# Designed miniproteins, single chains, continued (5): the designs that were tried, part 21

Each design is a single chain, and the fold is of that chain. pLDDT is the mean over its residues in the fold that is shown.

## One batch from the design tools (miniprotein)

Design m16702
Fold by ESMFold2-Fast:
Structure m16702 (fold): chain A 87 residues (1-87)
Amino acid sequence: SSTDRLQKVLDGAFSHAKATVKQRLNSEGVDSSTQEQIMKRLDGVIDEERAKALQYHADNPDTSIWDIIRKMMDELTVRYHELLKEA
């Protein structure tokens, strides 16, 4: 289904975002306790962005999955940059 396809694309996008954030925290020598806190907050952000994307798809079934992903990625990028500023 289109929902299954959207979920697969979201899984890949979120996995990539988590890897990117973790690499930056490691490169900047952020301590393990602070990394754990930031990664837990990122998991919460990801859960919210996933729910929003799936709800938007349900409400707007004719909208391209790629447009939904683009909007989600724009929002996710702003939100995790805010988390990184707190490290």
Scores: mean pLDDT 88

Design m16703
Fold by ESMFold2-Fast:
Structure m16703 (fold): chain A 68 residues (1-68)
Amino acid sequence: SHSDRLLQEIRQRLDQIVADGRAAGLSPDEIIVRVRDEMAAALARITDPALAEAVAQYTLGVIREIEA
């Protein structure tokens, strides 16, 4: 479905932001800012509440792994 494809694209983009940030030697806080900015941009395009919740939950998990 469109929602499944969009969720996969957003997840891949978030994962890539983390990978690129780590490769560039960014601090955890700097990577979290980039991840939050991408989440905000993604959520601005989403009208489906279930998709928005899935994006928010995935992003929260990513941030928690960076903080660990």
Scores: mean pLDDT 87

Design m16704
Fold by ESMFold2-Fast:
Structure m16704 (fold): chain A 96 residues (1-96)
Amino acid sequence: SFEEVAKEVFELLAQGELKYQEGLELEKKGDLKSAIEKYEQSIAAYQQAIEKIDKYLEENPDASEEQKTFLQKLKDYAQKKIKEAQEKIEELKKKL
C-alpha cells in the first residue's frame, strides 16, 4: 500500500540522516576514515529510499497525483542528501 511504502521510505530517510549525523561527529573528532564509512552508509540508506519509491511508482501507475507528487518530493530530498554526503566524502578523501 501507499502507507506501507511511505513508512518504509521514512524509516530509510531517518537511517540516512542518523548515519550522516554520526559521520559529522566522527569528522569533528578527526576520525576521517570512520566518518567516510558513515557517509557511505548514509548514501546507501537514501539510495534504498529512492529504489523503494521508484518500484512503487512503476508497480502503481494509477497512483493519485498527490501520492506521486509526495513520493517525488521525498526522492528529490534523498537525492539532495546523497549529494551532500558525496561532497563530504570527496572533501575528507583529500585529507587522507
Scores: mean pLDDT 92

Design m16705
Fold by ESMFold2-Fast:
Structure m16705 (fold): chain A 99 residues (1-99)
Amino acid sequence: IEELLRLAEELLEEAKDTPAYLSARAAVGYLRSAIKLNGDKRLLAEGLLSLGEAYMELERYERALPLFEKALEIYRELGDEEGIRRAEEGIRRAREALG
């Protein structure tokens, strides 16, 4: 989680004047909360999803795909139908952009 937070904070600085800013900021917030709540899996999944969206906005599709895939694994573990749908949509968009 700490490594993902570092990546999200670096991306937030890169995203400062881009459409990715809001998603990067959300990722930082969720990942900080996940650390404070002793590795809360839902917050981690939300952070991964938001970080993936930030990479999508920056057209870093190869970076976005594995983040959406990890979020999907966590949402499946949690039985979160809405989270599963959001992560699957992210995977679909990233694969289309790469293909």
Scores: mean pLDDT 83

Design m16706
Fold by ESMFold2-Fast:
Structure m16706 (fold): chain A 98 residues (1-98)
Amino acid sequence: SKKEEVLKLLEEAKRHVAEAAEAVEAGDTEGALRHLEEAEKKLEEALKLDPENEAARAALEAVRKAKAAVEAGDTFGALVSLSLAIASISVGIQALKK
């Protein structure tokens, strides 16, 4: 179902955001950006299937801010945005499981 496809995309995006956070903490800029690009793609796919999904939209904005922060060398800003992305995705996942 569309709901199951969106759920899978959000779970995949959450894994990539978590891996991006680990990469940021390790000082691995290239690894962080790679995982952020994958998370962005999964969230964009989720929004194509469910355009009204506020949690996915908030997560996508947070991922894009995290990417900009990583590119600017702003470790604190990157981790704040990554935490917001994880929280937003988690809310979206829980809403779909009801």
Scores: mean pLDDT 90

Design m16707
Fold by ESMFold2-Fast:
Structure m16707 (fold): chain A 83 residues (1-83)
Amino acid sequence: MVEEAKKKAEEALKDHPKVAKAVVEAADRLLEAGMPEEEVAKWTLGLTELALKLLKEGVPEEEVAKIIDEYAEQAAAAARAQR
């Protein structure tokens, strides 16, 4: 489930390696925070769609990667707080 979502993110973002890396690392961070695999897969696909939208709107790759990292950090903190 999560591995498939990560592969889809890498394929969708193949021309934007910094963003692809940010999304994959976000998935790993959410798993380490204790989020269920199905929820992490959903978040990974959602972050991929957000990244594609921002890139299409002309947001620089570096800024998109930072935005994804910030969302992942907030989601991981929320997951840890639910323990």
Scores: mean pLDDT 83

Design m16708
Fold by ESMFold2-Fast:
Structure m16708 (fold): chain A 94 residues (1-94)
Amino acid sequence: LDKDIEENRELDQKNALELAKKALEYAKQGNTRKAAVLITSSGILIIASGVPPSKETEELLKEADEEMAKHETPAQKQLRAELEATSRALMAAR
């Protein structure tokens, strides 16, 4: 039984979800820097888990990105979109 491997994947997915929830909260507050860090950290954990994100985590990250877009300059919006696209491509490759 690969119990330890499955537990590690579940932990990474759970932590990614928690970071996504916090990212949305900070994005709604206009704290774009904190939200960006949390979105990136959540994405890294999803990649590390080796499995696709849950629908809930994916929706929260998307909503956080949309909230950040309301507070960002055009240059920051472009950078965020590029980072999001890169994160999605990396997750799809796993």
Scores: mean pLDDT 76

Design m16709
Fold by ESMFold2-Fast:
Structure m16709 (fold): chain A 106 residues (1-106)
Amino acid sequence: MKEAEELYKEGLRLFEEEKYEEAKEKFKEALKLFKELGDKKGEAKVLEALGQIYLAQGKYEEALEYYKKALEIYKELGDEEKAKEIEEKIKRIEEALKKPSVQAKL
């Protein structure tokens, strides 16, 4: 658990620094460890963070994939508040994808 938490924390710092590829690497390492540990809460928060990075990069399809995985786990955990938050994010991304604008430039 401590090793996975350290990787997650490092990923958050890299994300704040806009080092998206390095942040994704740390989050994917943390995700693997949380899965091996059976830590569903840790797994869900890493999946949510990966969704946030892909969204920040304009990679909407990948962001949706990770948010949907996080949503599934939050629902399994009965975390109604987190589930609603992620559902709202998913709806906004899906609405954006209904318009022909995966990457908008003026």
Scores: mean pLDDT 82

Design m16710
Fold by ESMFold2-Fast:
Structure m16710 (fold): chain A 94 residues (1-94)
Amino acid sequence: MENIKKGIEALKAGNYDEAERYFQKGLEEAQKNGDKRGIAEAYLGLGVVYLLKNEFDKAREYFEKALEIAKEIGDKTIEVDAKSGLLLIDNLFG
């Protein structure tokens, strides 16, 4: 959770490279602990980072990964946020 919080703080500050590093650390920690919600939150954060960096293919991949886990664990908040990210990317291409 601490790495995810720091990632969110870095995003709010516009420090996208720092946010990416914190979300990657949060992902590694959540994967080691089998924390599916933490994995989904980290993927969502990485999707937002890559979206803001205009890396749309990477952003889509991470939002899709976050959505898959969110549906598996029944987390409607992460599901909605991931779907919103995917819709925003689709609107930028169409």
Scores: mean pLDDT 87

Design m16711
Fold by ESMFold2-Fast:
Structure m16711 (fold): chain A 79 residues (1-79)
Amino acid sequence: SSMRERVMEEADRAVEEIKRAVDFTVKLNEELKEYKKKGWDEAIEKFRELAEKYRDDPGKYLSYLYRAKAAEELKRKEE
């Protein structure tokens, strides 16, 4: 039925979003490994600086802002 089709399509989209979030998180953790050695505040500042540099590129701007937020969350988990 159209109802079951919509439920299945929504579930498939949710799974795809989760997979993308997991992949992004894994890559981010690998990228942050070197920054962790210098301290989280330096990593956060670096990503915010890169976001400002790429302000006119929405994809890069948002990517670096998200990396800064993820670094803040990783710092919180290690505190």
Scores: mean pLDDT 72

Design m16712
Fold by ESMFold2-Fast:
Structure m16712 (fold): chain A 65 residues (1-65)
Amino acid sequence: MKQELIEQGKELAQEGTRALIQGDTEKAGTLFQQALDKLKQAGLSEEEAEQLLAEAVRPIALEYL
């Protein structure tokens, strides 16, 4: 269902953010691309997908700032 794709996208984005914080830029890039792909499969536009990912990663980013 669309909701499962959205949840998968959020999980991938959070994992990508953690990889980026650890300095693994290649892994982070791959995970963010996979997250965007899942959200687009759910029917979101690229802009909507990026907005949703930003909201999903915000708590993790703030924890490490």
Scores: mean pLDDT 77

Design m16713
Fold by ESMFold2-Fast:
Parts: structure tokens; sequence; C-alpha cells
Structure m16713 (fold): chain A 87 residues (1-87)
């Protein structure tokens, strides 16, 4: 359990460190996918991100997520919103 927590913290930190590079590498593909979305589809996806983040916040408050996992989820949500805003 302690080793599992440390591994999840390490995985989340690695994800946070890699996220800007992954976004940069896949920016063209992500923007092309977003460009094909209707306004209604963008609004639906943004609402889904909001719902998923409420679930993440609840898990964090219950002590089921580490601080690093919570930060990783917030950064992923922020990047997803930026891609959708480009649509």
Amino acid sequence: SEAEKKQREADAREFLAKLPGLVAEHRAELEEQAKGLSREEVERLLAQIDQEMEEVEQLYKEGKLTEEEYEAAKELAAESRRVLAAA
C-alpha cells in the first residue's frame, strides 16, 4: 500500500513533467480533431470534463487520490479545455 502510493505519486509527477511535451508533439492532431467538432459537441465535452473533475475532487477529499494525482488530473483537464477552446 505504501509502495503503491509512492508509485502513484511518481507516475503522476512523470505525467505532469511529460504533459507539455506530449501536447506539443500531438498539437496538430488534437487541433485537427477539435476543429471538426460542432459547438454543441464542444459544450458537451466541456461539461464532461467538469463532471469528471467533480468526481476527481470527491475522490481527493475522501483521501483516495494523492496530491500528485489530483494535480495531474487538473493539468490534464486544463490542457483538454485549451484544445477544445481552439475549436
Scores: mean pLDDT 77

Design m16714
Fold by ESMFold2-Fast:
Structure m16714 (fold): chain A 88 residues (1-88)
Amino acid sequence: HMTEEEFDEEVEIALAQIMAAVLALSKDPESARQGADRLVEMAEKAAKEGRKDVAQEIVNALRSMAEKAPPEVRPIVQEAADRAEKAL
């Protein structure tokens, strides 16, 4: 059975993946920036707490979604991925 810690980590990764997907499908640059900032904060917090694997999964989600993002928001998603990666 999953421990509370493992459950919380999987939920955080799943939320990050969903948020990255929503951000990438957004054509509103302002909403995309708000979502990107939130994901970067999640990655930075995970890294500071020693949860490097969680932070890395958030970076991976942002990188993956940047490839699928429309031109209007792709630079925002890519910049968020770069910012999150610097927290590792």
Scores: mean pLDDT 76

Design m16715
Fold by ESMFold2-Fast:
Structure m16715 (fold): chain A 91 residues (1-91)
Amino acid sequence: TEAERRRLAEELLERARELAERLRDPEVAELLLRLAEEAAEAILAGDRRKAAVLITAVGIEAAAAEIEGREEDARELRELMRAMAEAEDAA
């Protein structure tokens, strides 16, 4: 239902804010919050394709952080990717 999708979107945004506070790079924190906001909008709209694209984008950012040796940021981005996938699956 729309109410369930709204609840999932709100829950995702709250988790994203918690993850962003643990990031060491403020630019990455801003990117994480922006991607989470777009994902929440896609979930609210029932746009599963857009949600999947955004989950993939977070995965790419996590891989880039890992390659650059930013293990802490990579970990938080992977947690966001998991939260987005869980919300999309439940919606």
Scores: mean pLDDT 82

Design m16716
Fold by ESMFold2-Fast:
Structure m16716 (fold): chain A 65 residues (1-65)
Amino acid sequence: MKKTVEVDVILRNATDEQVQETIDRIKAAAKKVYGENVTIEYKVERREVDGQTIVTIHATITYEK
């Protein structure tokens, strides 16, 4: 039976390296909680707001149970 969990992470003034580290942490946490056979889809959006770069990471985690 497939189940889906959605997680949003918002970062301010994040570098590409920090965005990738956050994605890696989400992946590691998902595998630890839901098992190694998880499927994760990422959507990354960048916005400039009042001179700050706002990065939103949308993660969709699908696992079998």
Scores: mean pLDDT 81

Design m16717
Fold by ESMFold2-Fast:
Structure m16717 (fold): chain A 55 residues (1-55)
Amino acid sequence: MEAVEASRKLFEETGVGAGGGGAFIGSTLGMDEAKKRTELAQKQSGAVAGLTPLG
């Protein structure tokens, strides 16, 4: 569940950053990248928790 909060914040920051970064396709690209990064963050969180005694 902790990864969900981190992924949500990353998604919001990535979306805003893309729009403010100066990319005309920032909206579409930002959404796609944010989803991919959110998925990766959740997978990495699961892998880390499984490998280490974090929880």
Scores: mean pLDDT 56

Design m16718
Fold by ESMFold2-Fast:
Structure m16718 (fold): chain A 93 residues (1-93)
Amino acid sequence: MLVGENVEAKLEGTTLTVTADVHNLGEEDEEAVVELRKGKERKVLAVVRVPAGETVRVTVKHELDPSEKGEWTVVVRSPEDLTESKPVKVVVE
């Protein structure tokens, strides 16, 4: 069972930096997915292995292209969408 918290997204120029704490409260290793969303569009930015019973501080950098303007949302989720973090808004101007 994965719990994502302290999710932050910072935009500097075209570089989006996502940081999060991911807790694996289960007894098996799991993969956390860092995902960027806009409406029905989903972009996987990173997949991070979180060992059983451990917490991993995730840092992901993504270069935005000029077509990626508008309001995006960042979430940290389990691979099968069973759990997800509180969403964080990112506005690309």
Scores: mean pLDDT 79

Design m16719
Fold by ESMFold2-Fast:
Structure m16719 (fold): chain A 70 residues (1-70)
Amino acid sequence: SLDDLLAQAENFRRTAESLRPQYPELSEEIIRLADYLISNPQLSREEKLKLLKRISELLNEMLVGLRKQE
């Protein structure tokens, strides 16, 4: 649902914000995309899903980086 898509974007934004000190560039990009999605409710479902897919890809890059630092 639309509410599920927005909740997912907000969750990604919070995760990126928490990781900003370690991955500032990737975090800023994720936050930028999530803020765009949240601030533009008029976007089509297809456009929203495309943005969420990009956010997920960037977030996965950060999480892989974190595991390599262990």
Scores: mean pLDDT 79

Design m16720
Fold by ESMFold2-Fast:
Structure m16720 (fold): chain A 81 residues (1-81)
Amino acid sequence: SQELLDQMLQVLAEKAKEANIPEEVANELMRIVMRSVHNQEPIEVLEERIRELVKKHNLSEKQKEAVEEMIREIRRLVEES
């Protein structure tokens, strides 16, 4: 749903800002989420795609933890829908 997608994107934007994740990485995360939702991919596939992106971009430990928090919040949103 559009509401669910909007909530996911808000979580990504807020956590990326808090953890000072580079804008290019944050934009790639948002594209991955939008594409995954439009393709109706399982949450497990979305989580894997996000983790693969993080692995390629040499993020700090704090930034990696923030992405894991994003994944946990996105999963909660999907489970509550």
Scores: mean pLDDT 85

Design m16721
Fold by ESMFold2-Fast:
Structure m16721 (fold): chain A 75 residues (1-75)
Amino acid sequence: SAAEEVERVLEGNPEAQRRVLQLEEEARNSPDRAKATRELAERVAELLREIGVSDAGVEEVRNRLLALAEALEAA
């Protein structure tokens, strides 16, 4: 699946994995978590493209984070 591809590529790239975790922590600690999560979606998508994740894999992660941002905005 697209999710399995993303996990496999990140497991093979420890620096990218650390960067994703750092970006996620920054978003969680933001006063505007919904806005920060939307920004996180775009930043993570760019990083995944750089390390060779397919367009389908990038889209899956981006859409998941955007859905999370919408849920945070609605809560």
Scores: mean pLDDT 85

Design m16722
Fold by ESMFold2-Fast:
Structure m16722 (fold): chain A 89 residues (1-89)
Amino acid sequence: PPTAAQIAEMRARMARELEALRQLQRENPEEFARLVEQLRREFPGYLDRQLAQGLITPEERERLLALLERDVLAFLEAYAELVFRRGLA
């Protein structure tokens, strides 16, 4: 199981990655839009596979898909926390 120090390190890495994505959105909105389109295309199928394997619940899948459609950055943060806590990687 991950230690408190490993959890803190993961959260710090995610904070840096999210800031890099916010910078991308500001400085290269076309590239950011392409990334968002790819994530919205690919992640529903990935989440379906994880649900079928019992790695996430139907409620978690529904919540993540709603975030993916409304706020991709919030989706990435929520998904990363879930992956880290449950070892879905």
Scores: mean pLDDT 80

Design m16723
Fold by ESMFold2-Fast:
Structure m16723 (fold): chain A 72 residues (1-72)
Amino acid sequence: SMEEEMKKLEEEAKEALKNNDLDKMQEIISEALKKKLPLTPAIKEAALKLLESSGLDGDHQEVIDIIVEEAK
């Protein structure tokens, strides 16, 4: 179900944040978009915290752009 998939993505996003894993966070966001799942506030918050902690890498600009677009 959508609810179960969203919960799994939120858990994976929290783990990516704990591991400082930007590549994993990008995969999580891409997976949500491919499945047309909404990015929950929890996923967005975890992604933003991870980007801030990692000092913003240009290779992850697509993740930044997606979060900014979804914030509109």
Scores: mean pLDDT 72

Design m16724
Fold by ESMFold2-Fast:
Structure m16724 (fold): chain A 90 residues (1-90)
Amino acid sequence: MEKLIEELKKKIEELRASTDPEEQKKLAKEIIDILREMMQLVLEKNGYDKELVEYFHEKIQEMEDAVEKNDIDKFIEIAEELAEKLKEKA
């Protein structure tokens, strides 16, 4: 978990610094992939949590929508909120 959190923070920093739309989309996908790995570790440790799974899927959809609208600030905000929630469950 700690390694994934560190990797996530680095990718978010890279996304904040990026001005290239193609790079932003690539970084956004990588951030979502890290969040999915974090979610799998939480489920492995704590077992199935329906509310957390539903919340996670809703937040990932909101993040994907934000990227499609080029709303990088909203994407980062949701990513940080989701990561905080997953870290609490780790």
Scores: mean pLDDT 85

Design m16725
Fold by ESMFold2-Fast:
Structure m16725 (fold): chain A 84 residues (1-84)
Amino acid sequence: MSEELREALANGDWERVEELIKEALSKELPELQVQNVRVVGPYTFEIDVTNYSSELELRARELIAKLLGVPLSQVTVKLVKVPA
């Protein structure tokens, strides 16, 4: 998964990057109930969720940083609460 994600990033395949991050979040953090993932800038993501907490936002950011192989400080994650 990490290698596939790096290849998608290198090729500018943002749709594939969004799919891979959504799959990982849905598997590791099912409590978020992730609906959509958008790349909005370098290491910057907006995630549509039906369940929000500041703890879950931090956990999502930590998971994405781990998947990308970058320090937590380089990753920005904004959770957007959407209707169920």
Scores: mean pLDDT 82

Design m16726
Fold by ESMFold2-Fast:
Formats: sequence, C-alpha cells, structure tokens
Structure m16726 (fold): chain A 80 residues (1-80)
Amino acid sequence: MKEELEKELSKLTPEQRVEWFELQVERLKDAKAPEEVIKKMEELYKKMKEAYEKGDEEKLREYLKEAIELLEEYNKKVEE
C-alpha cells in the first residue's frame, strides 16, 4: 500500500502532491482525528509547501513519505 501510493503520487506534479496533502488534512479534520495527528499533518504540510516553493523535489518527496507514515499509524490505532 505505502509503496504503491508513493509511486502513484510520484507521477503527479508537485502542485498536485501539495493538493493531495491538503485534502488529507481536511479528511482527518472531518473524521475527528486526534488533534495531535492533525497538528503533525499541518506541520508537514507547511514544510512541504516550503519545499515546493524552493523546487526541492527531494524534500517534497521526503515530507510526503512522512505524511503517508503518519496516516498509516493513525489508521492502525483506529483499527485497534
């Protein structure tokens, strides 16, 4: 799942990746996720936007990967 999602997102433009991340933050808020999870995603979103503005594709990919890991950890906790 994680690797497949990473590969799909790598096909998107940097702008589309930022949009995907923003959508994930909104979905977490709609799902009433723990405030800690939402805040962590917001911090990663800020860093991702800064990397995008600088054209730092490597950092953009790194922050996206961290976001995916955070979402997986949240989903695991909800399952249990």
Scores: mean pLDDT 74

Design m16727
Fold by ESMFold2-Fast:
Structure m16727 (fold): chain A 80 residues (1-80)
Amino acid sequence: SKIEELLEKVKKSKTREETAKHATALFQELVQKALEEKNEEALKIAEEGYKKFLEAVKNKASTAEMKEIVVETYEKFKKV
């Protein structure tokens, strides 16, 4: 799936800029999927995860911390 492909790109990213690029695309795909499926709980998880991700970028978090937010958000998203 597009989401799984973007997740692999996030995991393989070597720079903060590369991580942010692929993570942003992934969060947009999660939001779109939640909206198409009319899943309000999934939408909330995607939006809260993206907000947390943007705060981490603003606070100059490491690539590892940025990737962790993406992985944790997707694991929660999959359960709903």
Scores: mean pLDDT 89

Design m16728
Fold by ESMFold2-Fast:
Structure m16728 (fold): chain A 104 residues (1-104)
Amino acid sequence: SAEIEHFKEAAKSKDSIIRAQAALRLASLGATEEAVPILRELLKSKDSAVRVAAAQGLLATGTPEALAEAARFAATDKDEKTRAAVAELLAKDPAGAALYAEAA
């Protein structure tokens, strides 16, 4: 897909916000193998907005493993507002919440 190749290139950006947006788009397009490693690295960002975008991208993949990673992030992140934002995203996905509950 031309869109997948475009966002793979954007995901190489030195700008972490651009990388997060590109990885979220890759996840929404079903490019899970490309998106997940980028999103995992971005969860370690010093910028809380980048970490929220990375968690949103993991949720967009819809896999139980990515949902578990996003839920762990929501429980453990150092910033209270970041934890609340990701917990709210988890609460808006009843299917994802159910899959996570079965995996836990």
Scores: mean pLDDT 78

Design m16729
Fold by ESMFold2-Fast:
Structure m16729 (fold): chain A 93 residues (1-93)
Amino acid sequence: MTLERIRAEADRLQALEGELTARVEANRDKLSKEERRELTLDLASLGVQLIHLTVMYLYQSLSPEEAERALERIRQRAAEVRARALAIIERAS
């Protein structure tokens, strides 16, 4: 069911937020204020996209197939955000 997959993605984004927050805090003295802000905004953007998808799906504005495609795009973007965050942190280290 698409709603179960949306919920699973929310759990994964929460886990990603926890992972990146811990890594940023561990490297806080090595990261600029701008780098920390950028990473926070990337995570916030993903959360907003997932909320919007959930609302559109519940109001039947999206077919299940369209919702699945949107979830896949969110998953891909989350992977890109994680990779970028790790690259910034590793460069600062």
Scores: mean pLDDT 77

Design m16730
Fold by ESMFold2-Fast:
Structure m16730 (fold): chain A 100 residues (1-100)
Amino acid sequence: SLEEAKEIVDSLISDLGKMIDRLSTIDPELAAELGAILAETEEKLKKAKSIEEMIDVLKEMRKRLEALREQHDLSPESAYTLELMILQIENVINALELLK
């Protein structure tokens, strides 16, 4: 169900946006980078024509966030927020796999 998949990804984007907004008071530079990744991911998801394409877009977003996690200067609080975002993306990918 492509319609159900769209609702799930729309909710994910909204939730991730709220996490980034909260992070902006702690780590504005990381929040800006994550915001840019989120905006690009949202535009790619709008163009996705299948659940498989949505999964591929989210997997790419996850890889980009994992690369940011390798930064040595992240505070424990910033690192924790980033890890929660990665886990939320993984949970949504797993949900979408069940809808294929």
Scores: mean pLDDT 88

Design m16731
Fold by ESMFold2-Fast:
Structure m16731 (fold): chain A 100 residues (1-100)
Amino acid sequence: MAAERRRILEDTEEAIRRFKEVAEKLGYPQEKIDKAIERIREKGVEETALWALKEDPDLARLIMAVLFASDPTARPPDPNAPEPKLTEESVRLAFEWVRR
């Protein structure tokens, strides 16, 4: 399962595909999806998650939930569920852990 998450983070196109699929399924605004995809292509997934944390914390949570799902068919995150507070440090540590 760790290998699946590593593949998504290392394969930019797979990360984009998974994010787009889940975000569209949740009814996320297309403008936000497109902006996130452009940043993933230009800056990579980690930098996009860090950017989203400052601009739109809900988008940051969605990106992190999608990327750290162990199964590509995993259930989309529930937008009404209480979620742990994401910090820049927690995002950086998550990506560092997967890169090892």
Scores: mean pLDDT 65

Design m16732
Fold by ESMFold2-Fast:
Structure m16732 (fold): chain A 91 residues (1-91)
Amino acid sequence: MKEEIEKLIKEAGEIAREAAERALAALAAAGKAPTADAAPEVVAFGEEAVEKIKKLIEEAKKLGGGEEAQKKIMEAAVEAARAAYAEALAA
């Protein structure tokens, strides 16, 4: 059970990172550099990524993860997106 919840937390991070990388690529394609002002937009994700993360939270609830698992899923997603954005700013 906890191992399955751990996998969901990891998947949330992967989804968020891919969404952040796609948002950064879209900025580059539009001729815009990543900036500190764009960080909230990147971290907000796209609707599709948010829906996928919500589904992972729902699955964690079914596995008995409760509020703790929901918090960890959201934290992993936000941290992954911020890490991707920070890497892009440093490059």
Scores: mean pLDDT 72

Design m16733
Fold by ESMFold2-Fast:
Structure m16733 (fold): chain A 74 residues (1-74)
Amino acid sequence: SAMERLYRSLERANALKPRAVERLVKELGLSEEEARAYVNMAVLALMGEEDVTEEKLVETARRIYEEMERSRRS
């Protein structure tokens, strides 16, 4: 079912979340709190995606961070 696919996708993404947060802190110099917020947004953005990897999650979070920064300057 659609609900089962959604929960499975979220479960997979959430399992990768701590590693993704650590990578964003190291790569972007964000606080753990900020990194967690962007990773949480990335998890939601990747809902329904089958093959969510740590790399995909980090890349998505980084993209969201860049978009938010551009929006803030506009």
Scores: mean pLDDT 80

Design m16734
Fold by ESMFold2-Fast:
Structure m16734 (fold): chain A 92 residues (1-92)
Amino acid sequence: MNTELIANAIQTMIEELGKDPELAAFIEEEAERALGERVSPLKLAQLAKDLLLSSEEYAREMWRAVLDTWRETGGDKKAIARTIVERVAEAV
């Protein structure tokens, strides 16, 4: 899978999760804990996209982490959101 395809998939996933007010609040709380500042789902999606487009290795690792979380949790949206936030925090 190419870097652009992964970046677009992760961005879309964050934006879709952010449409649910409860999940949006959860993302903001997890981002504040991991990044030390509040980040909206839209801002997180933009940050993730920029990071994923900057490194093919990082993009592949993020995609693997998200897929592993999805498979292990049966698609738990909060677990997927947490995985994305943690990976973004590791890269900034």
Scores: mean pLDDT 85

Design m16735
Fold by ESMFold2-Fast:
Structure m16735 (fold): chain A 63 residues (1-63)
Amino acid sequence: MKVEEILEEIRRVATEHLDDLDAARKAINQIIEKHKPELTEEEYKRLVKEADRIFREAQARAA
């Protein structure tokens, strides 16, 4: 699924930026905005929700 591919990219970027969580958040937001025009409203809402979960997991790992 398209959303799963985007989420894998987000997870990779979050892992690369564990030393700078502000950079991770900005990069994740850029990925979401890049893909927003090609997603349905439901896919976009799911992507945002799952991206937030990935970011929270990255914050926990960075601590």
Scores: mean pLDDT 80

